# Designs tried in a protein design run: designed miniproteins, single chains, continued (3). Part 30

Each design is a single chain, and the fold is of that chain. pLDDT is the mean over its residues in the fold that is shown.

## One batch from the design tools (miniprotein)

Design m9016
Fold by ESMFold2-Fast:
Structure m9016 (fold): chain A 62 residues (1-62)
Amino acid sequence: SAERERLRKLAADPSAGTQLAQELAELKRSIARGEDVESNQAKLRLMLEILRERSAEIAAAG
């Protein structure tokens, strides 16, 4: 999906760490406020999946 591709690019960009952290924090705050909970939880799961994949890639690279 377009969102998955966007997040993969963001996670792979060393200069985008602050933006990624801000998006993650905003998703968590929106969920806590009860705003678009289902959609925001799906986005949060996707972000965490991509971050785990990136972490595994870094570990595998040595």
Scores: mean pLDDT 78

Design m9017
Fold by ESMFold2-Fast:
Structure m9017 (fold): chain A 85 residues (1-85)
Amino acid sequence: PPLTQSTIDPESGVEITLRLLDLAELRAFLEELSRTRGLSPADAEALLRKLVEEAGEDVPVPLPVSPDPAHQERLVELLRREAEL
């Protein structure tokens, strides 16, 4: 079963559940966000590259995952801002 972690978003104070994703799951998740939430494919690709570089190709990456649509929108905003840096 997938390992999950919880952390607090420093800007909003909301508890965000982090799920460890392998590279294929991470790529699929970012493609889904690109399609459903309006994250551009270029931003999604840049973010994937950054996350793989920081965590390493063989290490599962903790990524915020929430069933709440409002939390998903917040996640897309946070990831987009990180990709722009």
Scores: mean pLDDT 57

Design m9018
Fold by ESMFold2-Fast:
Structure m9018 (fold): chain A 69 residues (1-69)
Amino acid sequence: SNSLLFTRDSTLAQVSDFVKEIGTYDVVFLNFSSRKREFYSAKSVEDLYNRALEFGDKYGYPIIIMKRL
């Protein structure tokens, strides 16, 4: 899958598994309710996880994390 549903209860392990599946740290964060979108090139799984939490805390949960094409 090229996308991950991310919530306040999402774990570092789920983000790690997603990165292994898509083979990249280059992602798009989406929140459909607020229509906010951010492109992000993470340096690690932990960096991606922390940025996803920042995005969700600022714009709302759930967010969709997608592989950047």
Scores: mean pLDDT 88

Design m9019
Fold by ESMFold2-Fast:
Structure m9019 (fold): chain A 76 residues (1-76)
Amino acid sequence: MLQPGDRAVVTATSESGKTFTGEAVVDEEGRVAVTVKTDTATLQLGGDARTGRVQGYLADYEAKTVHRATGTATRA
């Protein structure tokens, strides 16, 4: 179980099937938030470190679309 101050590896998959990995630190409320920026997209994720579940959105700049993304947070 992740605790406040722990480093978390966040892995998420978009509705288009693309997989992303980022790192976050668990906040004092037990939340994780991560932003992954690439040349063509920005992924924003948030979730609860206790459940290890994250959700968010992928903004795809090439397609000019926004997709849902879901994933997990695990101890780094």
Scores: mean pLDDT 77

Design m9020
Fold by ESMFold2-Fast:
Formats: sequence, structure tokens, C-alpha cells
Structure m9020 (fold): chain A 69 residues (1-69)
Amino acid sequence: MEKLEPIKASREEVEKLIEELKKLQKEILENGYSEELEERLLEISAKLNSIMIASEYARELANKASTRF
């Protein structure tokens, strides 16, 4: 995935990503780290960062523009 696209910034989606992140961290703590686990960690981190930015932008946009067209 090399394109930036608006991600659903729902509480459930964020929670799922956080849970996946915690699972990866727990696996690293128990078994050590691997290149595969690092790749997944970076991917989840990038998705979370994108959601945070999109969420704040969407809220600002909704305050200035119509919610729907």
C-alpha cells in the first residue's frame, strides 16, 4: 500500500489497531524480535498515525463545511 487514502476514523477501528500493536509487542517481549514483526509494527504505526491526522482534519472540516453533500 503506497497511497494515502482516508481511513475510517472510528473508535472500533482505532481499538483494533491498538490491540494488534499490543499483540505484536507482547510477541516481541516473549520471543524476541524479528524482521517480520518489525515490518508489521511499522505498518500498524503508519496506519495509526494516518488515522489520527485524518480524524483531526475531518473534525475541523466538519466545523467549517457541510457534513454531507
Scores: mean pLDDT 64

Design m9021
Fold by ESMFold2-Fast:
Structure m9021 (fold): chain A 93 residues (1-93)
Amino acid sequence: MEAEREEDIARRVAELTAYLQEVLGLAPEDARRLAETLVATALELGEQGVPEEEALRRVEEVLERELERLGVPEEAKERIREELERGREAFAA
């Protein structure tokens, strides 16, 4: 059902929104908008058949651009980069 797909996407957005609020200290609306953009980008790349490693790289590029637009300081961006690297290491193990 279409509603089940929308519910799964909404859940992923909510989880990512909470994470971005904790790591970056963003307002709930800014964190939600960023999460929606990242999830939408990942889904679009998946539909285009882009390999996971390439899709992750492109999502990281979108993240960096959006963080710059939101005026997130470099120290907060470094925290996210560390978490992404930790995620990659966990995936390789």
Scores: mean pLDDT 72

Design m9022
Fold by ESMFold2-Fast:
Structure m9022 (fold): chain A 79 residues (1-79)
Amino acid sequence: ASRSQQVAEQVDQQIEDVFKRYKENGRDGIKQVLQDMEDTLNSMKQLYQLYGSYQPQLDQTQVLANAVRNTVMYLVGSK
């Protein structure tokens, strides 16, 4: 299957999750989501550096992290 299609579906899911958290907890809830995503991305980068593997997971995590960041910026009005 095309990775771009799989990544697009996961991006849509993450965007929906950020909107749900914003609806429930406002800006404070989504700040935690952004931090958790940055921590996940950093962990995946370390695994890639140490083992020379996990590239598909790293690439996917980067796309998801960017989608979450852009959605958070949209919701809080930062540009």
Scores: mean pLDDT 69

Design m9023
Fold by ESMFold2-Fast:
Order: structure tokens, then sequence, then C-alpha cells
Structure m9023 (fold): chain A 90 residues (1-90)
């Protein structure tokens, strides 16, 4: 179903994002505590999106939830990349 495909897409994209964040954090010697904080926030965005998708009653609602998921993830990743840039200036 469209809903099941949307849930799977959120799960797969979140796993890719977590892998990238871990790799970039490690490569740039980001403190483990800061890295863990971002990973937890990523997992929370995923959990909220999946819970909303399970309750969605139309493709329109599913698309709106996917947009919200993307917007929240972009915001969080922008904060992460800013932190990486600040770390490189040392």
Amino acid sequence: SYKEEAIKKVEEETEKIIKTVKELGEKNNLPQEELDKFIQQIKEIKKEAIEKLKKAKSEKEINEILVEYRDKMIELLNEFYKLLEETKKK
C-alpha cells in the first residue's frame, strides 16, 4: 500500500542519514556525546513520522507527513553541518 511504502521509505532514509551522520561525525572528531544527541533527535523525528503515517487516512495526509519529516530532518542536518564546520575551524 502507499502507506506501507511511505513507512518503509522513512525507515530506509533515516538509516542512511544516521550512517552518514556517524561517518561524518567520526571523520571530523565530533565528541561522542554531541553525535549521540543528533542520532537521538534523528530517531525521534523518524518515530513521530512513522506514528503519524500509521494513523493517516489519505494519500494527501501521507504526503503532508512526508513533507514535515523532510523539513524537520533538513533543519536538524543544517545544525549538524554547522557544528562540523565550527569543529574544523580549530
Scores: mean pLDDT 87

Design m9024
Fold by ESMFold2-Fast:
Structure m9024 (fold): chain A 72 residues (1-72)
Amino acid sequence: SKKEARDALVQAIIAGDLDAFKTALKNYLAAGGDINEKDAAGNTLYQVALGVQDDSRPSIIDELLKAGAVKP
């Protein structure tokens, strides 16, 4: 589902798991997910990625921008 794919995206961002992130991103977009959708806390996926410090962060941010994520 779209929610499950978004939850997986958030977990992959927090874990710095680029492969899991790419899989979850594909599933989220296939389910009609909006890359710029805000969660219940008002955060986009881009903003979640900014909140973590990990070696995979630049690659994750690049994938989000390629998918149409807008910087706040």
Scores: mean pLDDT 82

Design m9025
Fold by ESMFold2-Fast:
Structure m9025 (fold): chain A 61 residues (1-61)
Amino acid sequence: SMLDEALRRADAAYRAGDAGGAAEALSEMHKAGYTGQQIVDAARAAGLEAAARAAAGFTGG
């Protein structure tokens, strides 16, 4: 799904130190109608810890 692909991109970007790329992937998911909590939960369910940390930091308000 688009969500899974975006989560994998965010995880890879964050692990590579590409904070901008990670933020763009997270922003795409948010614009597609996913809430911050849904993004965090999906990342954790997929075992994508870097994406989960990035999402928690991005949406933490």
Scores: mean pLDDT 78

Design m9026
Fold by ESMFold2-Fast:
Structure m9026 (fold): chain A 81 residues (1-81)
Amino acid sequence: MERLLESARRYLESVLDSETAEKAFEILEEVFRKYYEGELSEEEALEELRRRLKEAGMSDATITIAEYIFREMIRAIKEEQ
């Protein structure tokens, strides 16, 4: 969990401006924790991520980047079983 969140934060900071990266990461972290705790399925978590980023005024490009990172985090968890 903690390593995946740290990697996601660093990647967002490398490709987005600091303010956008911070806001996108906050939303990503909240949604990912709900997925990890079993409150949301993978599909529900991805839909919630997209919805919240759009409501926060993020561009389509930023949403695409955040979705990519989120899918990679889910993949990493599934590979560890």
Scores: mean pLDDT 83

Design m9027
Fold by ESMFold2-Fast:
Structure m9027 (fold): chain A 94 residues (1-94)
Amino acid sequence: SAAQEELLRDLETLAAWALEELASTDDIDVQRRVVVLALRMFAQRAREAGFEEVAELAERYAAEFDATAPSLSREELVAWFERVAAELREAIRR
């Protein structure tokens, strides 16, 4: 649907922004805030678009990451975020 295509574009835009921000800093607290912010911003857009299950999935990942505060390298954080983005793309297409 047009709504699915728009939400997929929103996800790709937010993911690209987050990955660029992660590449621009070595500060793990900044990196952590960037991924949590990206996921929460996307969850809000998904909810506004009527994709409640997608919004809940994004919020769950943001909450789990924020709660555990894992000591990940930038490389591990990028890989984790890319995996989460892939799951969100699949959820949108369902």
Scores: mean pLDDT 85

Design m9028
Fold by ESMFold2-Fast:
Structure m9028 (fold): chain A 70 residues (1-70)
Amino acid sequence: SNLTEEEKKIYEELKKDPGIKKVFDALIETNGDLEKAAEKLGVPLSTLRAALKAIEKKYGINLIELAKKV
């Protein structure tokens, strides 16, 4: 894992939310491909983009970039 210690702490905190964990797992499995991640999650791409923007605003981290480091 290429995660910093701060990114690891954020990752552990994010995994405690089942909804965020599902999104993050889909991003890891698709190497940050939003279209494929949205398909795996069964949601519209616009819904996934809105969720990622909300997570970034709340936690101060880009979840796509974090997923690509895992």
Scores: mean pLDDT 81

Design m9029
Fold by ESMFold2-Fast:
Structure m9029 (fold): chain A 115 residues (1-115)
Amino acid sequence: SIEELRQKLLEIIDRLEEIIDKLKEKAMEVLRKAKTLEELNRAIGTILRLIGLGFELRLLREQVKTGDYETLLQVAKRLLKIAKELRKIAKELGADQSVIDEIDKLIKELEELLS
């Protein structure tokens, strides 16, 4: 049903927000350890990208709460792109394998919803 899809997308958004918070903590560690201006600028760029994705998830959450079926499918497609971007960020930051595994589970769930 549309309500089951809505609840599933809200659950996925909650888990993506938790992943963003973990990656922000990791990016802050990289920032604190930066020894060059290039390393500093890369870490700042990653933090700003994560903040932007977090704000986007807040807007997508509101679209899920009020959206029709077509809107929910568009949100699911965007969440899949966000999850794939977070996977790249997690690898670049050297995040724990458990974080990467959780992202991979979310990617699989989103791909199954869109199949």
Scores: mean pLDDT 92

Design m9030
Fold by ESMFold2-Fast:
Structure m9030 (fold): chain A 78 residues (1-78)
Amino acid sequence: SKKEEAEKLIKEIKKILDQIEKETDLDKVLELAQEMQKLVDKVGALVKESGDKEMQKKLDELLAEIQKRLGEKFKELE
């Protein structure tokens, strides 16, 4: 249940990242990034409550991917 909910949210986060990569408007990128952060916070809470080491690893990998992809996008829009 918590694992399935977290996996569903991770898929939604990745869809938002794909939307961000296609977006050319900085204000829209910032809005999407804010929406994505709310989902990341929910995943973080579910992972902490579950104590699942595999889910923690997936969250850590997702956070690294988000930082890299957002950083590249913001550099592109400068």
Scores: mean pLDDT 85

Design m9031
Fold by ESMFold2-Fast:
Structure m9031 (fold): chain A 87 residues (1-87)
Amino acid sequence: SMEEIRKEAEGLVELLVTAARSLARTNPAALAALQDEALEGLSKKSKEFLEEVIKLLEEAIRRETDPAVRAVLEAVRRRLEEILKEK
């Protein structure tokens, strides 16, 4: 259902933001690996799921104050938009 998709997408974006913030603070070199891992998992998801994730990422990017975290979220969003065009 759309409700289940939204809840799963919200949880996944929250985990990504939390992990990115933690790594930006403790090990910034690992941010590229986090980006790649997120994209590998997300590229296999449905069009509806990706549309919800992109929407939530746009909201998270607007609220994010750390430029390193914003860069990771923006990179993931841009690449998901490219993947979505092929679905």
Scores: mean pLDDT 83

Design m9032
Fold by ESMFold2-Fast:
Structure m9032 (fold): chain A 94 residues (1-94)
Amino acid sequence: DLKKKNEEFKKIVADAYQYLLKQGYKVNENNPNGPISALIYVPNAFYAKYGLNRPKLADYYWSKVGPLPKSVLDLGDPSLTPEEILKRIEDFKL
């Protein structure tokens, strides 16, 4: 059920935003690209809580650069939909 998965995804993203705000990041929950940025910059323990694997892009980024500057949380690809983001998360779970 795509609708249920989208609602679960929104809850995961909201929790990620709360975590990042606590770390002093500036987040915009209405930014369509914000979910990917939020999910890249939360720790491995966050993903484990939801039974998810950290995206390989996040692992790669953390290994090379460390945490992103807070100013880039609003950067993203405007062609990405919530459904495509969710599919990428599901792909890493498999």
Scores: mean pLDDT 57

Design m9033
Fold by ESMFold2-Fast:
Structure m9033 (fold): chain A 66 residues (1-66)
Amino acid sequence: GAAEEAAREALRGGLGGSDAAGAAASATMHKQDAGGPERGRAAFLGGLAGSDAESAARNAQKAALA
């Protein structure tokens, strides 16, 4: 998904450790805490978890820098 791709792009691109770790942690925690696709979907429909908001903010920052 988008969160996983954001984490991989951050790590692959050699971004600062905090940025790469943050992106990877957010993607991992979202999947792990949500308990998989079913719970991830329910969380999205009911309201975004903090990890989703963080991923969206990171994508916006990347777009602004490009």
Scores: mean pLDDT 49

Design m9034
Fold by ESMFold2-Fast:
Structure m9034 (fold): chain A 72 residues (1-72)
Amino acid sequence: AEEEARRTAENIVYGLEWLGVKMSEEEKEEFKERLVALIREHRATAHPDADARGDAALPIVKLVNEVIKKSS
């Protein structure tokens, strides 16, 4: 559960680095911890359908977009 969320966060950071997003070690660690928290919250919440589940993931998408924008 938490381990899988952390692995997903690590994969997202790795992908962003491949896209040229520049982050310090401290920024990467902070970003990963924030992603883990959001992923865990999303997975713990019951969603009535796939659309509601997608909408509930919007904070994760927003966090990723903020990091990309900050690096531009």
Scores: mean pLDDT 72

Design m9035
Fold by ESMFold2-Fast:
Structure m9035 (fold): chain A 90 residues (1-90)
Amino acid sequence: MEDLLDEAVKKLKEGKYEEAIEILKQFGRQVRLGTPLDLIVRASALYIKALEKLGKTKEAKVARISFENVFGPFFNKETIELYEKYLSLK
């Protein structure tokens, strides 16, 4: 699963935002109850970032709100810092 996130980061840095989204959808299909929150946070932040880079502002906003509503109650300081770090990825 971490390998998919590394590939998504690589595609995002290369400006291949649609390819990054497809990799992140593959990650989403592999998510299960035992998946570490840190991986879910990284994947969600990358997905939101890729949507923003594609100009899909409404979809990015919906994805952010949905993610924060579902997982926000489980966020600690470290999780918030990780989320913001990946949202600000250039």
Scores: mean pLDDT 82

Design m9036
Fold by ESMFold2-Fast:
Structure m9036 (fold): chain A 85 residues (1-85)
Amino acid sequence: SEIDKLVELLSSMSAEEQLSYLEGKLDELRKKAIKEKDGSTLHLVGILGRILDGARLALENGEDPEEIKEQLILVGKQLVSLEKQ
């Protein structure tokens, strides 16, 4: 599945690499949702963006990268689900 492929990809990355990748994917999805006037997707993108901002601050503050990576994988799964719809 696309979710399984994304999980495998993210699991090969550092927490910083996962963050940068997901931030890029979220920006692409935001732009698509604006173009398509998809308010529901834009709302969810806003929520996921705030979660990514929190994860970046946690990394900058020296929190455990492995716990942050677990949270980022969950965000990635939600992004794949939104892209498919």
Scores: mean pLDDT 86

Design m9037
Fold by ESMFold2-Fast:
Structure m9037 (fold): chain A 110 residues (1-110)
Amino acid sequence: LERRLEEIRRLLTEAIRYTNEGEDKVIAAAKAQGNQAAIAEVSRLSTRITGHAIRTIGYIIDEDIDGARRSLEEMRREVQRVRDIARSLGNEDAVKKLDRALELLDRAIA
């Protein structure tokens, strides 16, 4: 259990870094295109993703692996939405960063 919780924490930390890098690229692309709707949507999703990450850390501290998995699944869905926006904006670098984050989240959920 302890080893698995440490692995989930490590994977989550790395997934957050890739998600933040991807979000920054999506916001920059949306600003360059004057796409205010995309900026608003990514900002909203970013807040939700941060909330799920904090909740997951809480479950890890409580040694609640099932709670951590549910929270990670919710985070994964929101990261997927950011990735879809990145694709719609044609930002391939952001898509690559977010695909890496999704891969890490899938490993944390497994």
Scores: mean pLDDT 90

Design m9038
Fold by ESMFold2-Fast:
Structure m9038 (fold): chain A 86 residues (1-86)
Amino acid sequence: ARLTMTLTFKDREEAEKAGEAAKEIAAKFPGLKSVKVEISEDGKTLTIEVEFDSVESARAAALAIRRYLRENFPGLLSLEATVEEL
C-alpha cells in the first residue's frame, strides 16, 4: 500500500522539520518498505510518499502523521493524504 501526502507550509524550515518528523513516525509502523520526501523549489510544498506491506499500516501512519503535524506545526496551511492498495 502507498501513502501519498501533499502539505503546504508558511516557510521552508517548517516544511523540512515536518518531513523529518513524518519519516520518524512512519518508521514506527510495521511493514515499512520505502519513504520518499521531496520539498518544492520555493520550499513551501512538502510531498511524502510511503510504502507499506499493508493498507492498515499505511492508514495508521497517515492518521498519526496528520495528527502530529496539525498539532505541532502552526505554519501548516494545507494537508492532503491518499492511501492506495498496490
Scores: mean pLDDT 84

Design m9039
Fold by ESMFold2-Fast:
Structure m9039 (fold): chain A 84 residues (1-84)
Amino acid sequence: SDEIRDEAARLMAESQALIQEAKKLPESAAELAKQAIEYARQSGEYAAKAFFLAETDPEKARKYLELAREYNKKAQKLIEEAKK
């Protein structure tokens, strides 16, 4: 559905923004940055799967959207922790 594809595209954009934000963290936060980038990359992969499955398997696509949201949230928490 368009709703699933629109949310998937938004989550992919969010994951890319989180990767760029994590790359700007200081060297003292290198381990947190590395983990945040990995979570954001996984989110992007789940969002891409949701996008491609939106019309053929919308139930599975929705599960991938939930995973994408979860991993972006994990990445964001690590980035915020690194800023403290």
Scores: mean pLDDT 89

Design m9040
Fold by ESMFold2-Fast:
Structure m9040 (fold): chain A 77 residues (1-77)
Amino acid sequence: VVEEMRRAGEELIKAVREGDWETALEHARRMGELHARDPEGTRETLLRTMNEVEDLGISEEQRDALALALQEGAARG
């Protein structure tokens, strides 16, 4: 789970850098699912990934979309 979370985070960051928001939201949902399965083991990776994405200069709308995708994934995990 932790290794899958790290990979999902790396793919999310890559998709954001490339402007591929459809793919970014898919990876955010996956991270939400993984976080729901192991909240304590994944929390640190999730926080670091979200901080790195924010450092890329995303908009408020994009931030809200990512938060919603994470919540949607968590509800299904």
Scores: mean pLDDT 83

Design m9041
Fold by ESMFold2-Fast:
Structure m9041 (fold): chain A 55 residues (1-55)
Amino acid sequence: DEEIERLGQEAIEKSLEAQRVMRTGTPDEASKVLAESNEFVREALAKQRALREEA
């Protein structure tokens, strides 16, 4: 379950980075980082689910 915990932590870090860029970056950069953050979270949740089903 270390992988599941790591994926969760990485998702949080990506979300915080996106929020920082939204506050200090350009609207274009903010939109791009937000989209990447959302995609990462979706992928992380899918991986967590796969790991639990495999375990």
Scores: mean pLDDT 73

Design m9042
Fold by ESMFold2-Fast:
Structure m9042 (fold): chain A 87 residues (1-87)
Amino acid sequence: SMAELEARIERSVAAAEAVLAQLSLEQQKALFIHELRENAEEFPEYRELYEAWIERVRTASPEEVKALFAEALRLSQRLRYKKELEE
């Protein structure tokens, strides 16, 4: 259900935020850019969006990195869920 997906996404976001809190800003940005590149390869129809987010991350503040990471994770999990439903 969408409610179960939403709960799973929010748990994933919380887990990711806990990991990011242990890293320097430079390490957070490097990890996030790597994940966005992987997402662009997995979802080529959204590649332009992920590439735009990579550029935003390069100059982002710590709070912006956290917000963008959460947004990107929510999108990628929703896209994967929709793909699974279409199989």
Scores: mean pLDDT 83

Design m9043
Fold by ESMFold2-Fast:
Structure m9043 (fold): chain A 65 residues (1-65)
Amino acid sequence: MLSVGIGIKEENGKYVVTVVTTTDTETTIESKEFDTLEEAKKYAEEIAKEILEKYPDAKVIIEVL
């Protein structure tokens, strides 16, 4: 089962979106920096939407840390 955790964290005046993708065999971590929380949230929501469109059975969680 595909599980995706998307975290938004403030680091050094930037907002870092971390995407953690977990399958039954591996875990991958990717991150991207944004200047505003609003941009970070939009990115997280867009990724979640794309994942659910491609993998309807995926578990997607978005957390603001």
Scores: mean pLDDT 80

Design m9044
Fold by ESMFold2-Fast:
Structure m9044 (fold): chain A 79 residues (1-79)
Amino acid sequence: KVNPLQFEEPSGRELPEEAKRMAEEAVRLAEEGRTAEAMRVRDELFERFPEYRADIAAYMRELAARSKDPELVRLVLGL
């Protein structure tokens, strides 16, 4: 199924360090099965950095692919 975020091209801009840390935290929480907390961090991240949404989604997809359960992480974060 098509997700609008899947078709947004990353801008190639470097993510702010805070955005990277929040993305890593969201992926870590999702790996731990802490779904509500992972979704909260993800939503806060997109609200705080709306200009970087495509870049953040791409970064989270890369982190998910390297996680212990890529399918679970992608499902939790809507990637």
Scores: mean pLDDT 77

Design m9045
Fold by ESMFold2-Fast:
Structure m9045 (fold): chain A 83 residues (1-83)
Amino acid sequence: LAEKAKELLREAVEAALAGDWERAEALLAEAAELIKSLESEEEQLRVMAVAYELGAELARALGAPEEEVERLREMAREAREKA
């Protein structure tokens, strides 16, 4: 489940970068359901860390403010520390 959730998150970012927001949203929703199904808080935090890292890369690629990119990277770091 955790590996599939990470794969869906990567596919969602690729779809978003290609401009396919509808597919990106669907993939994110599927990943979120898999994350909720994870029995381990540690596994959930590991997947969330990947989500925040990918979110930061997407935000940067789309020209989001540097503060927003840094915030997402900080959230990824916190998730990894708690895992």
Scores: mean pLDDT 76

Design m9046
Fold by ESMFold2-Fast:
Structure m9046 (fold): chain A 79 residues (1-79)
Amino acid sequence: MVELEGRGTGILEKLREAAEAGVERLRLRGTVELPDGSLAPALAERVVEALEKLGYEVVELRYSVEGRTLTLEVVAERK
């Protein structure tokens, strides 16, 4: 399993690099500052879609919102 930690859009770059490297299982932990906290569910869904497009299945998704800060943890496995 590869663990990825980051902030903002840098997390998506690390996900792409791990997918290219052929990593079979990913754990992503990170924080993202949103323009509006109400966008958190939409951003979480977007992360799931990005992982699925890279050939991963999301097996666990947790997130919480404090004001405009989204804290996210995702576990995904290659199909």
Scores: mean pLDDT 75

Design m9047
Fold by ESMFold2-Fast:
Structure m9047 (fold): chain A 61 residues (1-61)
Amino acid sequence: MELDEEGRKRLEGAAELAALLSGASFEEAYKAAMEVAETIDPSKVSGIDLAGRALALLRAR
């Protein structure tokens, strides 16, 4: 499951970056990144783009 592991690593990295930029906890940022991953394949999107989308969700809460 190579693609699944790459997707998970991108998701974790995106959550870390979103948490850092928003001041939210990693858990909150990870949930936001998971919501983005429901509509977008995290393995096919850059970590920065995924982080930006997660950050937007965190700021909309």
Scores: mean pLDDT 73

Design m9048
Fold by ESMFold2-Fast:
Structure m9048 (fold): chain A 96 residues (1-96)
Amino acid sequence: KKDEAAELLRQAAELVREAASNPKLSPTDQAGLRTLARQLEELAEIVKTSDDFDLVAEELEHFARVLRYNAERIPEARDLLTKAAELVEKASEILK
């Protein structure tokens, strides 16, 4: 299950990177989303090596809320960030 959760987080990171590449976004929003994508990639590695899945699931729930907040704030990235949040939420549920 941890490999499935890690794969969902890698897919979420790819969607966030795609959102960050939208030229209609401000340079600040592009940089912020690139940082979130890197953090999702790091969380995928943590999921593969962690023994505390309850703690990791809580971290993923928090991260999904951050993605949903940015989806609301950045209309141009909304669809991609919402899909990324759904994948992170699914990864959290798998680890519970």
Scores: mean pLDDT 85

Design m9049
Fold by ESMFold2-Fast:
Structure m9049 (fold): chain A 84 residues (1-84)
Amino acid sequence: DIDKHVDERKAEFEERTEVVRYQALAGGDAEGLEEVNRLREQFLKELENLRRNNSSVSDIDSVYQQTLDRLEEIRRRIMERMLK
């Protein structure tokens, strides 16, 4: 069920973005917070497009993994700024 899989990936991503958003807030990093919010909006739009196109679970997981890699890059920049 693609709808269930999309909803599950949305929930998992929201949990991961909350951690990174908290790190940005703790560091006073408005730029990092904006980057996380933009990535979240992009990911949600991509998932909705994959759902409408009846894409495979594999395609959804590929997009999810790419998005997690981008979230980790943002998290790394936030942490670098916090150390200053």
Scores: mean pLDDT 84

Design m9050
Fold by ESMFold2-Fast:
Structure m9050 (fold): chain A 103 residues (1-103)
Amino acid sequence: APYTPEEREAILKLPPEAREHFQKALDILTNNPRTAENYLAAGEELLEALREAIKANAEPEQIEALRRLGRYYYELALFLAESFGDEEAKARAEELLEELENL
């Protein structure tokens, strides 16, 4: 996943509960084809990581890094869904982007 050295350091210092969901997101993308469905699944784990980080009062840099990475995965899912005419995956990506921005 493309992120800056500062974002990488912030993510490594995440609270354990947030880190568990972050690791699940990475595992989905390392163990499965990079399809819209798998980017959505990884993005859903990042949304849970973000919720746990906010709940644990994580540092602003940690919250921002998770939000940026989640947005990136949802935008990739949206792009792939549009490219293959997958209206269900497109609607889900739009829903997850809205949830991410409202946290």
Scores: mean pLDDT 83

